# Ledger of designs, part 58: designed miniproteins, single chains, continued (4)

Each design is a single chain, and the fold is of that chain. pLDDT is the mean over its residues in the fold that is shown.

## One batch from the design tools (miniprotein)

Design m14138
Fold by ESMFold2-Fast:
Structure m14138 (fold): chain A 90 residues (1-90)
Amino acid sequence: MEKEKKIEEYKKKANSLKEAVDTLQRLADRAIAAGPEAARNAHLTAESLVKYAEKLKKEVPEEVQKLFDEISKRARDIGERARAAAEALE
């Protein structure tokens, strides 16, 4: 069915975004150690991931919306941590 195929496609997209968030976590940790400019860049990258995940969430069936909510929440948490570190390092 078309619905099942579309759900599977969005699950694959969610998995790709999860990998991107895992990469962002590692990059944010290194960026915070590198200084405020790098930390600000990590925050901006996190904001981009949140916006993309929220856009995809509007197009997905309810069954997979929670996956995108978790991705958005995690990316936002990483971004806020990087932002706070950048402010503290100034």
Scores: mean pLDDT 80

Design m14139
Fold by ESMFold2-Fast:
Structure m14139 (fold): chain A 64 residues (1-64)
Amino acid sequence: SAAAKADEKAAQLQRMEEAVQRFERRLAELKADPHTSPDEIARAEQILRDAQEELERYKAELEG
């Protein structure tokens, strides 16, 4: 049914938003630690950017 599909999409959107929040928190933790390497920070920044881009693409698909 259309309602069940909408619920699945809403749940997926929530999981993606929660993933972005976890990556943001992790990046903040890495930046706060003076022993974190620049490479680890750069990798965490890339992971966050990729997750944000996937979320925005998913939102655009939901609007289309």
Scores: mean pLDDT 86

Design m14140
Fold by ESMFold2-Fast:
Structure m14140 (fold): chain A 83 residues (1-83)
Amino acid sequence: GEEAERLVQQGHAAYRQGDYISAAKLYIQAGQLYYEEGDLESARAMYQQAIKLARQAPKDDKEAQELLKQAQENLKKVEEKLK
């Protein structure tokens, strides 16, 4: 929906500015909205992007670790529905 697309655009803007943590947060939020709408493919894509960005942070970045965990748990829920 419009709200999910808005969050994706905000995530792309954060990514272009080098704010990978904010981009990952916005992609997780967009993925959650796509999941609620039943758009499982878009939800999966958003969680995969969030995982990729969170993994680029230093390994001791606790915020990135929490985002990585959240995106991985949400991705698992999407994959279970796609089976």
Scores: mean pLDDT 87

Design m14141
Fold by ESMFold2-Fast:
Structure m14141 (fold): chain A 98 residues (1-98)
Amino acid sequence: LEKKIEELKEKIKKNPTAELYFQLGNLYFELGKYEEAIEYYEKAAKLKPTAEIYANLGMAYIRLEKYEKAIEAYEKALKLEPDNEALKKMLEYAKEEL
C-alpha cells in the first residue's frame, strides 16, 4: 500500500484529478487513516462531485464518530442519487448514532 500511495502522489503532482484523489483517499481509508482519507475525498469532491465520493467521505466520518459530518456527506450523495436505497440507509444510520 505505501508504494501505491507514493505512486499516486507523484501522479497527482503531474496532473491532479478527482479519480487520483479518490484512489488516494481509499488507500488511506484501508490503512485506517480516516482523517487523511477525508482530506483526499474532499479534494476529489471539489474537482468532480459524485455520490460515491460523498458516500465514502460519510463512511470515513462514521469511523471517526463524526456523525453530523457523515450526515452532511450522505445528504450530498443522496442529492446526486435521490433513489439510492443504500445511501438512505446510511443516512438513517448516521442520524440514529446522534
Scores: mean pLDDT 87

Design m14142
Fold by ESMFold2-Fast:
Structure m14142 (fold): chain A 86 residues (1-86)
Amino acid sequence: MGFELLEELIEKKIEELKKKAEELAKKIGIEEAKKEIEEELEKIAKELRELLTKVLRVPQEVADAIVEEFRERALKEIEEIFKKLS
């Protein structure tokens, strides 16, 4: 059950980042949007690691693996958004 809730959380965070990336790119341009999205991604990654270790009590190595998978998924999806807007 905990992993299903985690997957929903990750998916929601990625969707939020994608929407923010598209809105920022249209408002301030792709280069400035990339910088803001990278900062937001790192904040979410930190929050996710804390959730995993403190709330879900997963081992540090497992938490690090999940956070890295989140970063890879988010970056790929965000880059696709920026490519479509280019």
Scores: mean pLDDT 81

Design m14143
Fold by ESMFold2-Fast:
Structure m14143 (fold): chain A 68 residues (1-68)
Amino acid sequence: MPALSPAFAEGVARREAYLASLPKEKRDELLELAREIAEKLRAIGDALDAALRAGASDEERAAAMEAA
């Protein structure tokens, strides 16, 4: 079964407790911000995957990550 490390599980529990303590409106605002961050991370991941498929060097991969 997939197991969470103790540190990761503690982090998730702390995050959930914090979100549960907030009014719904503030939770919705934080979830919107998290979604925007996730979209940016996806774009960076796509750029890195494209560089890897092109056989880019470690230096070129680092440059692509910085540019994204």
Scores: mean pLDDT 70

Design m14144
Fold by ESMFold2-Fast:
Structure m14144 (fold): chain A 64 residues (1-64)
Amino acid sequence: SEAEGLRERARELERQAAELERLADQLDASTDPMGPEVADQLRAEAARKAAEAERLRREAEALE
């Protein structure tokens, strides 16, 4: 169904967001002087993907 397709896309985005958060945490723990800046960029991208996933879940809910 269309709703199932939206939920599959949302799950993929949530998986990508979780991986970016994991990488950001790893960079924050590093001694690399650029680590915090790159971690912030990764967290911003993760937040964007998480927000998109939330929108897709709401669209799927509206179809059911």
Scores: mean pLDDT 87

Design m14145
Fold by ESMFold2-Fast:
Structure m14145 (fold): chain A 74 residues (1-74)
Amino acid sequence: SALEEARKLVDEINALYAEILADPSASAEQKLEAGVLLGMAHIALGVGKATGDGEFALEMVRKQLAALRALAAA
């Protein structure tokens, strides 16, 4: 289901966030921004579960993952 796919992508966001948080060369601002993106992904998944709109959750989580990957590449 779309909710199951979104959950798996949140797990991937968690793993990327942990890598950024553990990176001593990453700035406090980059670590904060990564945390915000993780938080937004969890909120989107929660909204999808509450409303039954799994496609919305998946779309939002994909956007947060893309943003986090862009942040990590900078």
Scores: mean pLDDT 88

Design m14146
Fold by ESMFold2-Fast:
Structure m14146 (fold): chain A 91 residues (1-91)
Amino acid sequence: SKLEELIEELEALKRDIEEVLANFDSLSVLEQQVLLLTLGGELTLLERQFERLLKENPDLPEEKKKEVEELLEENRRLIEEFRRKLREKEA
């Protein structure tokens, strides 16, 4: 289903962000900046995909919608942590 595909994409993005955060100190400032833009951009695209799915399919399963919302929130928190760590390193 379209929601299951979105869940898989959000779980993959979460893993990518967690891997970058786990190896943060091994990355240059430029690499950190590029990765933040790339991963943050991917999250924005997935948020837009969810918005379109909700608009086109108002009868989507509530349980699956909740799962997507929870994954979006988790990814947002990870991106905010990434931004915080980058600011601390640039100071």
Scores: mean pLDDT 86

Design m14147
Fold by ESMFold2-Fast:
Structure m14147 (fold): chain A 69 residues (1-69)
Amino acid sequence: MQKEIDEGVKQIALSVLITSLEKGHLGDPKEAEKLLLKSGVPEEVAKKVAEAIEKGDGKKAIELLREAL
């Protein structure tokens, strides 16, 4: 039942990350991984997103984030 509140927070966090990546602001991969984990994204997906950011592949990171929504 708290999933509705968690969904809202998760949606906002993921949308902020996606927007930053789309603007070319890759940011810190480790901070992105921490935010994703706090937002309830599976650790495996969070690590893959962080790896994509580290490699400069913002498009791949965005695709992974959208799949986690």
Scores: mean pLDDT 73

Design m14148
Fold by ESMFold2-Fast:
Parts: structure tokens; sequence; C-alpha cells
Structure m14148 (fold): chain A 77 residues (1-77)
């Protein structure tokens, strides 16, 4: 698997967790559940960002950073 493919796979997993976070917030899920989803998204986003930086892929790094900012906004709502 290429580094780019690994980043794309991580980003897809993050997007799936973001949808779960939206559903959990909309359903009024317990804060512990919301926090657990957010923590997992942060962990995967950090891994994807590190891989993009190590690979010198500025465009992918910016894409991960934008996704991370969207997640932070969603979490803070």
Amino acid sequence: MSIEEKIDELMQRIRELVERLREAKAAGAPQDEIDALYREIVRLSDEALKLAIENGDTEKALEVARLRAEVQRLYDE
C-alpha cells in the first residue's frame, strides 16, 4: 500500500466516524460516547497528518487539517 493510499484510507475512516459523531450529537448521546468518538477521530487525524507531512504532501496535509477543523467545529457545537 502506498503512503497516499494509506492517507486516503485513514481519511475515509475519519469521515465515517464524523458521521457517527453527528448522529450521536443529534440523538443526545452521553458525553462520554461523544468524547470517545472525538478522541478516535483526533488520533486518526494526527496519524494521517504525520504521514502527509513525512511524505512531503502539502495538499494532503491541508486536506487533513481542514477535516480536523470541521470535526473541532462539530465537537464544540
Scores: mean pLDDT 83

Design m14149
Fold by ESMFold2-Fast:
Structure m14149 (fold): chain A 100 residues (1-100)
Amino acid sequence: MSREELEVETLIALGDMALALAKNLVKQGKYDEAIEFLKKFTDLLAEKAKELSPEQRERVAEHFKRGAEDLIKAMEEAGVPQDKIDEARKVLEEGIEKLK
């Protein structure tokens, strides 16, 4: 594995871990904490991704986008209030745009 490949895989793994933590907070009914965590995490992820090439950033963004869509579906299935789902979607969409 190249150093650059390792950096991409590390950011993808961090994204997966963050989405799993957010999903766990949602299961506990801690919607505001989950949304605040995602906002802080996506800012950190965008900061770390600045060192990557545009192609590498797109790979991280596309993987994170898929996981984010899975999280939103899980929130809908769990009966999370629509206003909280809309807030989470906005935070995730803004975070994904910062990765590009």
Scores: mean pLDDT 86

Design m14150
Fold by ESMFold2-Fast:
Structure m14150 (fold): chain A 69 residues (1-69)
Amino acid sequence: SDQQRRDMMQYTIDRMITDARNQNRYDDAGQIQSLGNQGISAIDNGDYDSYSSVFRQIVGIGERMQRDS
């Protein structure tokens, strides 16, 4: 359901923002928050192509954070 997609997006970005802030990666934390808001907006509009694009961008930030840690 769209509510489950919103909950999963919110959970994902909250965890990643916490990890970014703990690593003093405040620019990444801000970017994740912005992308998460865009993803939730895309879900609300039924725009699953934009949702998928946003999710891939969030994953890319997470992978960079993991390589640099």
Scores: mean pLDDT 85

Design m14151
Fold by ESMFold2-Fast:
Structure m14151 (fold): chain A 127 residues (1-127)
Amino acid sequence: MMRLRLIVTATPSLRGLGVEIGKAAAKALTATAAEAGIDAEVELEVVDDPELVAEAEALSRETGGGAIVLVIESVDGEPLPSRDVQERMAEAIAAAVKEVAADRGDAEVEVEFGERKMVIRVALHPK
């Protein structure tokens, strides 16, 4: 069993949306892991981490609609799944994010892959 931590940080205006996006992302991660033959447990944490908040605020300044940063890491310090699995996870999360954010604006999603950590940056373009 692989234990994953999904950390979600949103600009203050999007805190509620960040919770809903986090839930949708956790579901997408679990489903994609299962499709890849990985028994994964996802722990969702919504936090006001100062470094992640600063990153979200920088993204928000580019679009004006607010931003959300998602960090995926292994709880037990094991490597994350292979790049092809990470790409499928990112695609599923991006689709879920765009669906949840549709009422707020158009979501622009950027993904940083890594052996130990994956970062998904979501910037909203307001309607």
Scores: mean pLDDT 82

Design m14152
Fold by ESMFold2-Fast:
Structure m14152 (fold): chain A 59 residues (1-59)
Amino acid sequence: SPREEALRLTDELVEAMRAGAPKEEVEQLIDKLRELAEKHPELRDFLDGVIETARALLA
């Protein structure tokens, strides 16, 4: 389901950031979350929050 995909990608993003993965890998995961939010408006608020938090931590 879209919700399960969102949670899976969010978990992968959190793990990548905790492991200190390259910014390129983190940005790729953020792009996948953005695409999912565009296709599933019901997930937008949740996914936008995740993306904003990740971007703040990368700054």
Scores: mean pLDDT 84

Design m14153
Fold by ESMFold2-Fast:
Structure m14153 (fold): chain A 96 residues (1-96)
Amino acid sequence: SPADEAKAHLEEAIRVLREALPHMSPEARQYAEDAIRHVEEALKAIDNGDYVAALEHVRRAIDAATRAYEVDPRFKPALEHLARAAYLLSQAAGLP
């Protein structure tokens, strides 16, 4: 399902972020930790069937990840997973 695929991309985003954390600047690390928190809230919302809330949390994660990417371009793969999760959650929520 689109929701199951979104969950897989969110889990990959957390994995990429956590793997990169030791190699990031303190500023990029703060944004990465903020993104991880929002992704964890999105995963909880998916488990509750609340795809609209999950999408809102993913959008907040994208904002944080974008700020990290501006400081450290190694953040790009996490952004790509988050963007794909947002698209899939829009489909799961029946949004245009």
Scores: mean pLDDT 86

Design m14154
Fold by ESMFold2-Fast:
Structure m14154 (fold): chain A 56 residues (1-56)
Amino acid sequence: LPDVPAKTEEQRKLILKAVAYYIRGIGYEIDGDEEQAREDFEKARELAKKAAELAK
């Protein structure tokens, strides 16, 4: 499909965002902010899932 290169680039952007949220979540977990850590981990998972869907 003609949008394959665009899908790959968008997928990489989503993965980078997911990683950023994951790292921030770890920071919150270390600080004892378990609820904030959970929210960041959930957001990271959602972004990673979007990246996987775009790979189709």
Scores: mean pLDDT 76

Design m14155
Fold by ESMFold2-Fast:
Structure m14155 (fold): chain A 62 residues (1-62)
Amino acid sequence: SAMEKALENAEKQAKLVGEGLKLLTGKEPEIEVEKVDEETIKTVIKAGDIELVVEAKVSNMI
């Protein structure tokens, strides 16, 4: 389904961003990806004092 592909892509992108934040902060990244509703995915990436929160529509992630 489109949601399954969007979740896979969100996790892959979050991992890449997390690696970048690890290089910047020297701290291990903490990543959470969740389905908020039928069309929306929320990604939270934390490393050190940095927290990134992204809410994206599935249609914009395909």
Scores: mean pLDDT 81

Design m14156
Fold by ESMFold2-Fast:
Structure m14156 (fold): chain A 70 residues (1-70)
Amino acid sequence: SELKEREELIKKAAELAKKNPEARKELEAILRTLIAEAKKAYEAGDFEKVEELVEKALEKIKEIIEKYSK
């Protein structure tokens, strides 16, 4: 399921962040941007935009995991 895939991705990101300070910094930047932009969209009642922002953040998290998987 999509939810399970998202959970597994988040778990991998958390594990990577614990062992790699540069990966942690990039992951924290993605989350900071997501939180700020999602809050603005949510307050505007644009729930479709919130989902779009979450999906974009998850794709960026995948890229960071791939980049630092070695």
Scores: mean pLDDT 82

Design m14157
Fold by ESMFold2-Fast:
Structure m14157 (fold): chain A 62 residues (1-62)
Amino acid sequence: KPSKEVLDAEIELALEQMRLAITRNEIKRKGLTPELQAEYDREQARVEEATKRLNELIEKEK
C-alpha cells in the first residue's frame, strides 16, 4: 500500500502535468508567444522535479 507521502507526491505530479497540458493547449490554440513559452518551460521543469520527488519516495519504501 502506498504511503500518504507517495500519494501526495502523485497528486502533486498530476496537478503539475495538468498545468503543463493546459499551457500546451493554449499554445496550440493561440500560437506560441514568449510568455507562453516561458510558462511552458517553467511547468515542464516542475513536472520533472515532481517526478524525481515521487521516484525518490517510491525507492525509500522498497
Scores: mean pLDDT 82

Design m14158
Fold by ESMFold2-Fast:
Structure m14158 (fold): chain A 113 residues (1-113)
Amino acid sequence: SPTREELTELLREFLEGLREAIAARDWARARALVGEFQVRVEALVERAGLSDEEAATVLAMVGLIAQAVDAFLRGDVATALALLDEAAELAEEAGWHESAEVIRELRAVVEAA
């Protein structure tokens, strides 16, 4: 699906930006990247003509990722990892396997930081 491919690409761009921000200890950039990611995914959901169920799943997944990064930036790594595990499981159950893989890569970045 073009929508699944675009979501996966948005997740990969977010992951690489967040990796760079963490390496630089640029916490303001990390927070900005979360906001940019949420806006871009909301725009994708609005234009993509997803079912109500698919739209709800994507928005819930993105909300969990945003909450996870916020927890990480507060120093709560355990909560961040749990939220990323929940986001990856939600993606997997919905059949968004490539998105789930990128979320697991994001989890590894957070765990290693």
Scores: mean pLDDT 88

Design m14159
Fold by ESMFold2-Fast:
Structure m14159 (fold): chain A 60 residues (1-60)
Amino acid sequence: MVTIVIETGSLHRAIGAALSIIGELPKAKVSIEGNKVIVEAEDDPELIKKLEEMRERYNL
């Protein structure tokens, strides 16, 4: 299991990013802490790559 922290510019952006991640990766566990999105997922390189691409997409 891998934990990825995505830091955003605001709580509003964090919520948007979290909702997008849940929609594309429903098996991932997502939580929000302030302006940060905490994603817990399996150690799957494809999953990790997708999460990194989503981080870039949201200009995080």
Scores: mean pLDDT 75

Design m14160
Fold by ESMFold2-Fast:
Structure m14160 (fold): chain A 74 residues (1-74)
Amino acid sequence: SVREEMLEKVKEKVKEILSSEKDLDVAKDLLNQRVGEIYAEMRAAHPELPREEAQRMLLEVLNEALEELEKAYE
């Protein structure tokens, strides 16, 4: 599914950030930047997906990624 594809891409970016960055605030900024890039890629790859649906999926995936990131820095 498109949501699973988006989640997989975002999880890869979380893994990259966790391997290179130790500051949570910087890591959050990097994640937001990478998620924006992924959103643009997903919109281009899936033009049939409504914008509202794509944005909802993005917010769900971002929230999951932020929770994972925050747990890693606790």
Scores: mean pLDDT 81

Design m14161
Fold by ESMFold2-Fast:
Structure m14161 (fold): chain A 65 residues (1-65)
Amino acid sequence: MAAARAAALDAAAGIILAAATTGTVSDAEAARQARALVAEVEALGAEPTPAVRRRLAELEARAAA
């Protein structure tokens, strides 16, 4: 069930990215974990949701600053 696995991984990435906004995890840690989950979604032949892609890009930019 690749589609269900990809959806679960995308949802997990969204949760990690949301946790960064509350200070539960650092921006750098959340970006690293979310990037790994996004890579797994892409490895399954699926695309992350636009919301996850945008939040990850914003968080990676902040972590790099």
Scores: mean pLDDT 80

Design m14162
Fold by ESMFold2-Fast:
Structure m14162 (fold): chain A 81 residues (1-81)
Amino acid sequence: SLEEILKILEEVLELLKKYKAPESVIEAVENVIKYVKENPEVAGLYAGAMLKDVLDTAKELGMEELAEKVEELLRKVMEML
């Protein structure tokens, strides 16, 4: 559902802020939240793609705890598709 997808995206946003991820990544997630609210029919697809990008970035930056938590949230989104 859109509600569950938005909840996951908001949780990702809180994690990014907690772990002090780059501002560009935080802004990208905020933009996706805005886009999926306006386009609910593609919410799952866009959320999944964004979470995959966040996961890859966290791994590249060596943010292991952030990567693990984002991977769990990505799994939840993929189960909704």
Scores: mean pLDDT 85

Design m14163
Fold by ESMFold2-Fast:
Structure m14163 (fold): chain A 81 residues (1-81)
Amino acid sequence: EEELEKIRKIAEEVAKRHGASDELAQGLGDAAVRVYEALKDKLTPEQIAERIVETARGALPDLSDEDIEELRKGVLEAAKA
C-alpha cells in the first residue's frame, strides 16, 4: 500500500513539473498504480518501471530524458520496497 502511494506521487510530480494540470497529473498517477498492480506478480521491478515509463510517454510524449529517468528510478525504488 505504501509503494502504491509512492508510485502515484512520483508520477504526479513528474507530470506537474512537465506542466500537466492537476487532473492530468492525478490521471497519470492512477494509471501508473494500475499498471503496477496488474504486473507486480508477473514482472520484475525493472520491467514494471519501464512499463510505467511507457505509459507516461504515451500521455506526455514531450517528457525529457531527465523526467523519464526520475520516474523510472522512483518507481523502481518503490517497487523494490
Scores: mean pLDDT 81

Design m14164
Fold by ESMFold2-Fast:
Structure m14164 (fold): chain A 55 residues (1-55)
Amino acid sequence: MEEIDVSDLTKEEGIEKLKELIDEYNKAVRAGAPQEEIDKMKELIKKVGKEVSKK
């Protein structure tokens, strides 16, 4: 999975990244992607969302 350094992002940049990740997650689920990939996307969304919430 691609590493994303969200600590250096502004709140607005973090929100945009979060929206992008959620959209990719929804597309992967609809396309029937492997559960392992879905779980990785879900964890990344949680990480980014938590960082955005701190800002």
Scores: mean pLDDT 74

Design m14165
Fold by ESMFold2-Fast:
Structure m14165 (fold): chain A 67 residues (1-67)
Amino acid sequence: AKAPEETIKDKVREILEKQGVTDAEVTVKNNGQLITISSSKSFDLLPVAKAVEPLMGKPFGISYVRV
């Protein structure tokens, strides 16, 4: 990733908070190329992907797990 993992996590949480999701667990894996999000709530992943693209660089992945 181009940015530190904490910066990426903070950005993901910011976008999720805007969608009313405050219970999400966010991790960054695979040397900063994979974001894993776990939440009990459904949300729109597209704003998250767009927000983190400049921080992650291509290629990157996002995995969502509903708990």
Scores: mean pLDDT 76

Design m14166
Fold by ESMFold2-Fast:
Structure m14166 (fold): chain A 81 residues (1-81)
Amino acid sequence: MDVVGIRDGARALATQLVLTGEAVLETADGRRLVARTPEEVAEAVIEMLRRAGLESPLSREELTELIREAMEEVRRILEER
């Protein structure tokens, strides 16, 4: 998986966090992972990628920051007119 695919996924998860307070990820074996912080989302994304036989090109810290940026962008879109 490339960096662009990971960024798109991070934005979707950030949207869930802003709208519901939780991001839900589903693994290939049907397990539901619930994340409530950018750090938890980053860990869940890395785990899902490993289970799919993929290596994350971004570190946990880089993924966490990407999710924080996406959350800020989503909040601006929803709260500002």
Scores: mean pLDDT 75

Design m14167
Fold by ESMFold2-Fast:
Structure m14167 (fold): chain A 55 residues (1-55)
Amino acid sequence: SERQKLVEEMEKLLEEAVRLGKQIMQETNDEKRKKLVEKMKEIVEEINRLRAELK
């Protein structure tokens, strides 16, 4: 079902967010950390989009 596909996509994004969050916490280079934070924002926006679709 379409709903199941959205759930699977959201689960993958949540896993990516957890890994990226750990990388951000361990990153000491300011420039590299800013790029990781930008990627995190995109992942969070996509998760929120999928969450809205799952209403």
Scores: mean pLDDT 83

Design m14168
Fold by ESMFold2-Fast:
Structure m14168 (fold): chain A 55 residues (1-55)
Amino acid sequence: MIEFTDEQIEKILEAYKNRMTEEQLKKLAEELGVSYEDVLGLIGDIFREENEKLA
């Protein structure tokens, strides 16, 4: 799994919360220098952590 900076994490989360399309997420990943799969992995990890904290 790729290591993300705090700024990259915030941008990815904001994009996801704003319900950005697959194409917009791919473009964001390219701008951040990461893959679309890495972005999806981060979103998945955060969903897991949020669910754990709320439970």
Scores: mean pLDDT 72

Design m14169
Fold by ESMFold2-Fast:
Structure m14169 (fold): chain A 73 residues (1-73)
Amino acid sequence: MEKAIKAAKEAVEEQRKQGLENTPESIGLAAMQANEKGGVLAAIYAAAFWSGKDIEYAEKLYQGRLIGREAAR
């Protein structure tokens, strides 16, 4: 988990250094880069980070997909 979060942050920062805009396409590129470094979990975290969402949101998204979470509200 921590390693995946770190890989996600690094991928997002690297893409932003290249002057990429915060578009869906740029988010996809950052996710792909993170996937190579930390797997699918890192890709999800990178997408959440780029979108301006918290890691907690990304974690819930991933857990929901794996275990079919029920509505919290």
Scores: mean pLDDT 63

Design m14170
Fold by ESMFold2-Fast:
Structure m14170 (fold): chain A 82 residues (1-82)
Amino acid sequence: EYKFEKPVVENGKVVVKSSDLGLTVEAFAGEKRTFLYLTIEDKKKNVTYVELLYESDEPISMEQAKRLAENALKEHVEKLKK
């Protein structure tokens, strides 16, 4: 029912989207730090919300960043079903 777009990797950043829900999760896997942001686009109100989901001083692989971003988007989608 909810569709996830294929993760895109660009310049140490992983992007996972659900266009049907206006949701985007961005994971930044830097040499020293990792950050995950959730962006929610409310097209009805023409408003964009941004939330910091995760922050760590530990570097992770791009594959781990992709997994974290996919899991974060899935978790948020599951909360919307409640």
Scores: mean pLDDT 71

Design m14171
Fold by ESMFold2-Fast:
Structure m14171 (fold): chain A 82 residues (1-82)
Amino acid sequence: ETPMLKLAEKLVELYKKKDWKGIYELLGIKEEQLTEEQKKELKEALDELVELSKQPLSPERVAREVGLILRLIGIQEDVRLS
């Protein structure tokens, strides 16, 4: 319902399809801009979003999804500032 939750849902869809091009395009980043550590962090965040998507909507799930999206925005910002 919030823009962040809609972004989380779309990222889960793309990740389940292994559509890395779509993920990078949606996040506004290029693969070559990411360090190995940032790529690992991105994969770990996406894996956690997939696990959360299996749970019914709750305040706890929403808080975790928002936290993960903020972490992904942090990666975007680091890439943008470098």
Scores: mean pLDDT 80

Design m14172
Fold by ESMFold2-Fast:
Structure m14172 (fold): chain A 80 residues (1-80)
Amino acid sequence: KEEVEKAIKYIEEAIEYARKGNVEEALKYLEKAGEYLSKARLSAETGEKVAAGLTQAANYLSEKDYEGAIKALEEAKKAL
């Protein structure tokens, strides 16, 4: 539960940096979110859905599709 709260906080930081167009910092916080989600012992269904959302967000950030990245991160948060 503490790990989930930390992951959500890092997803929110990634969203903020994506809004600023800062790919490097957004990816850094996305990686931190993934680390805490790994520790959170989520159900397989929730874990796969969130992992897919974070992967899609990383792909959008690499393409500088900030709107796509933000949407994927918001969906990942809603799955938690």
Scores: mean pLDDT 83

Design m14173
Fold by ESMFold2-Fast:
Structure m14173 (fold): chain A 62 residues (1-62)
Amino acid sequence: MARERALEAVDRFAETLKKAGYPDEAENAKRYLTSLIDRAKTDEELEALAEQVENAVKDIEA
């Protein structure tokens, strides 16, 4: 559940960057953030990552 939320947040962040005109940054961010999700050991870490990425999406969309 927490892992799915984090993955969805990363996908949305990458898509938002592509729409903003930064496709290379989107691909790099997706790879980096996915590696952080893979290394997360607790649901709390996954939720914190999801919140940070979700906030980044809001900042770009604002």
Scores: mean pLDDT 81

Design m14174
Fold by ESMFold2-Fast:
Structure m14174 (fold): chain A 73 residues (1-73)
Amino acid sequence: ASKEEKLRAGNNAGNDLLKLGKYDEAILIYKQAIKEDPNFAEAWNGLGAALQAKGRLDEAVKAYEQAIKLDPN
């Protein structure tokens, strides 16, 4: 698979974990995707959602701000 396909698959896995309430595992997956591609706006948005669900609001805001900066639409 291409790098883009692997990143998308990882982000989808993170989204599935988020839906299952496995927030710590979702955070790990999104952080790994961001490490591979820091410009992957969807991974930053997913990280924000998982951090918000954990009550880590200051970190969630920073992740959401980065997502908006990368993809303002």
Scores: mean pLDDT 84

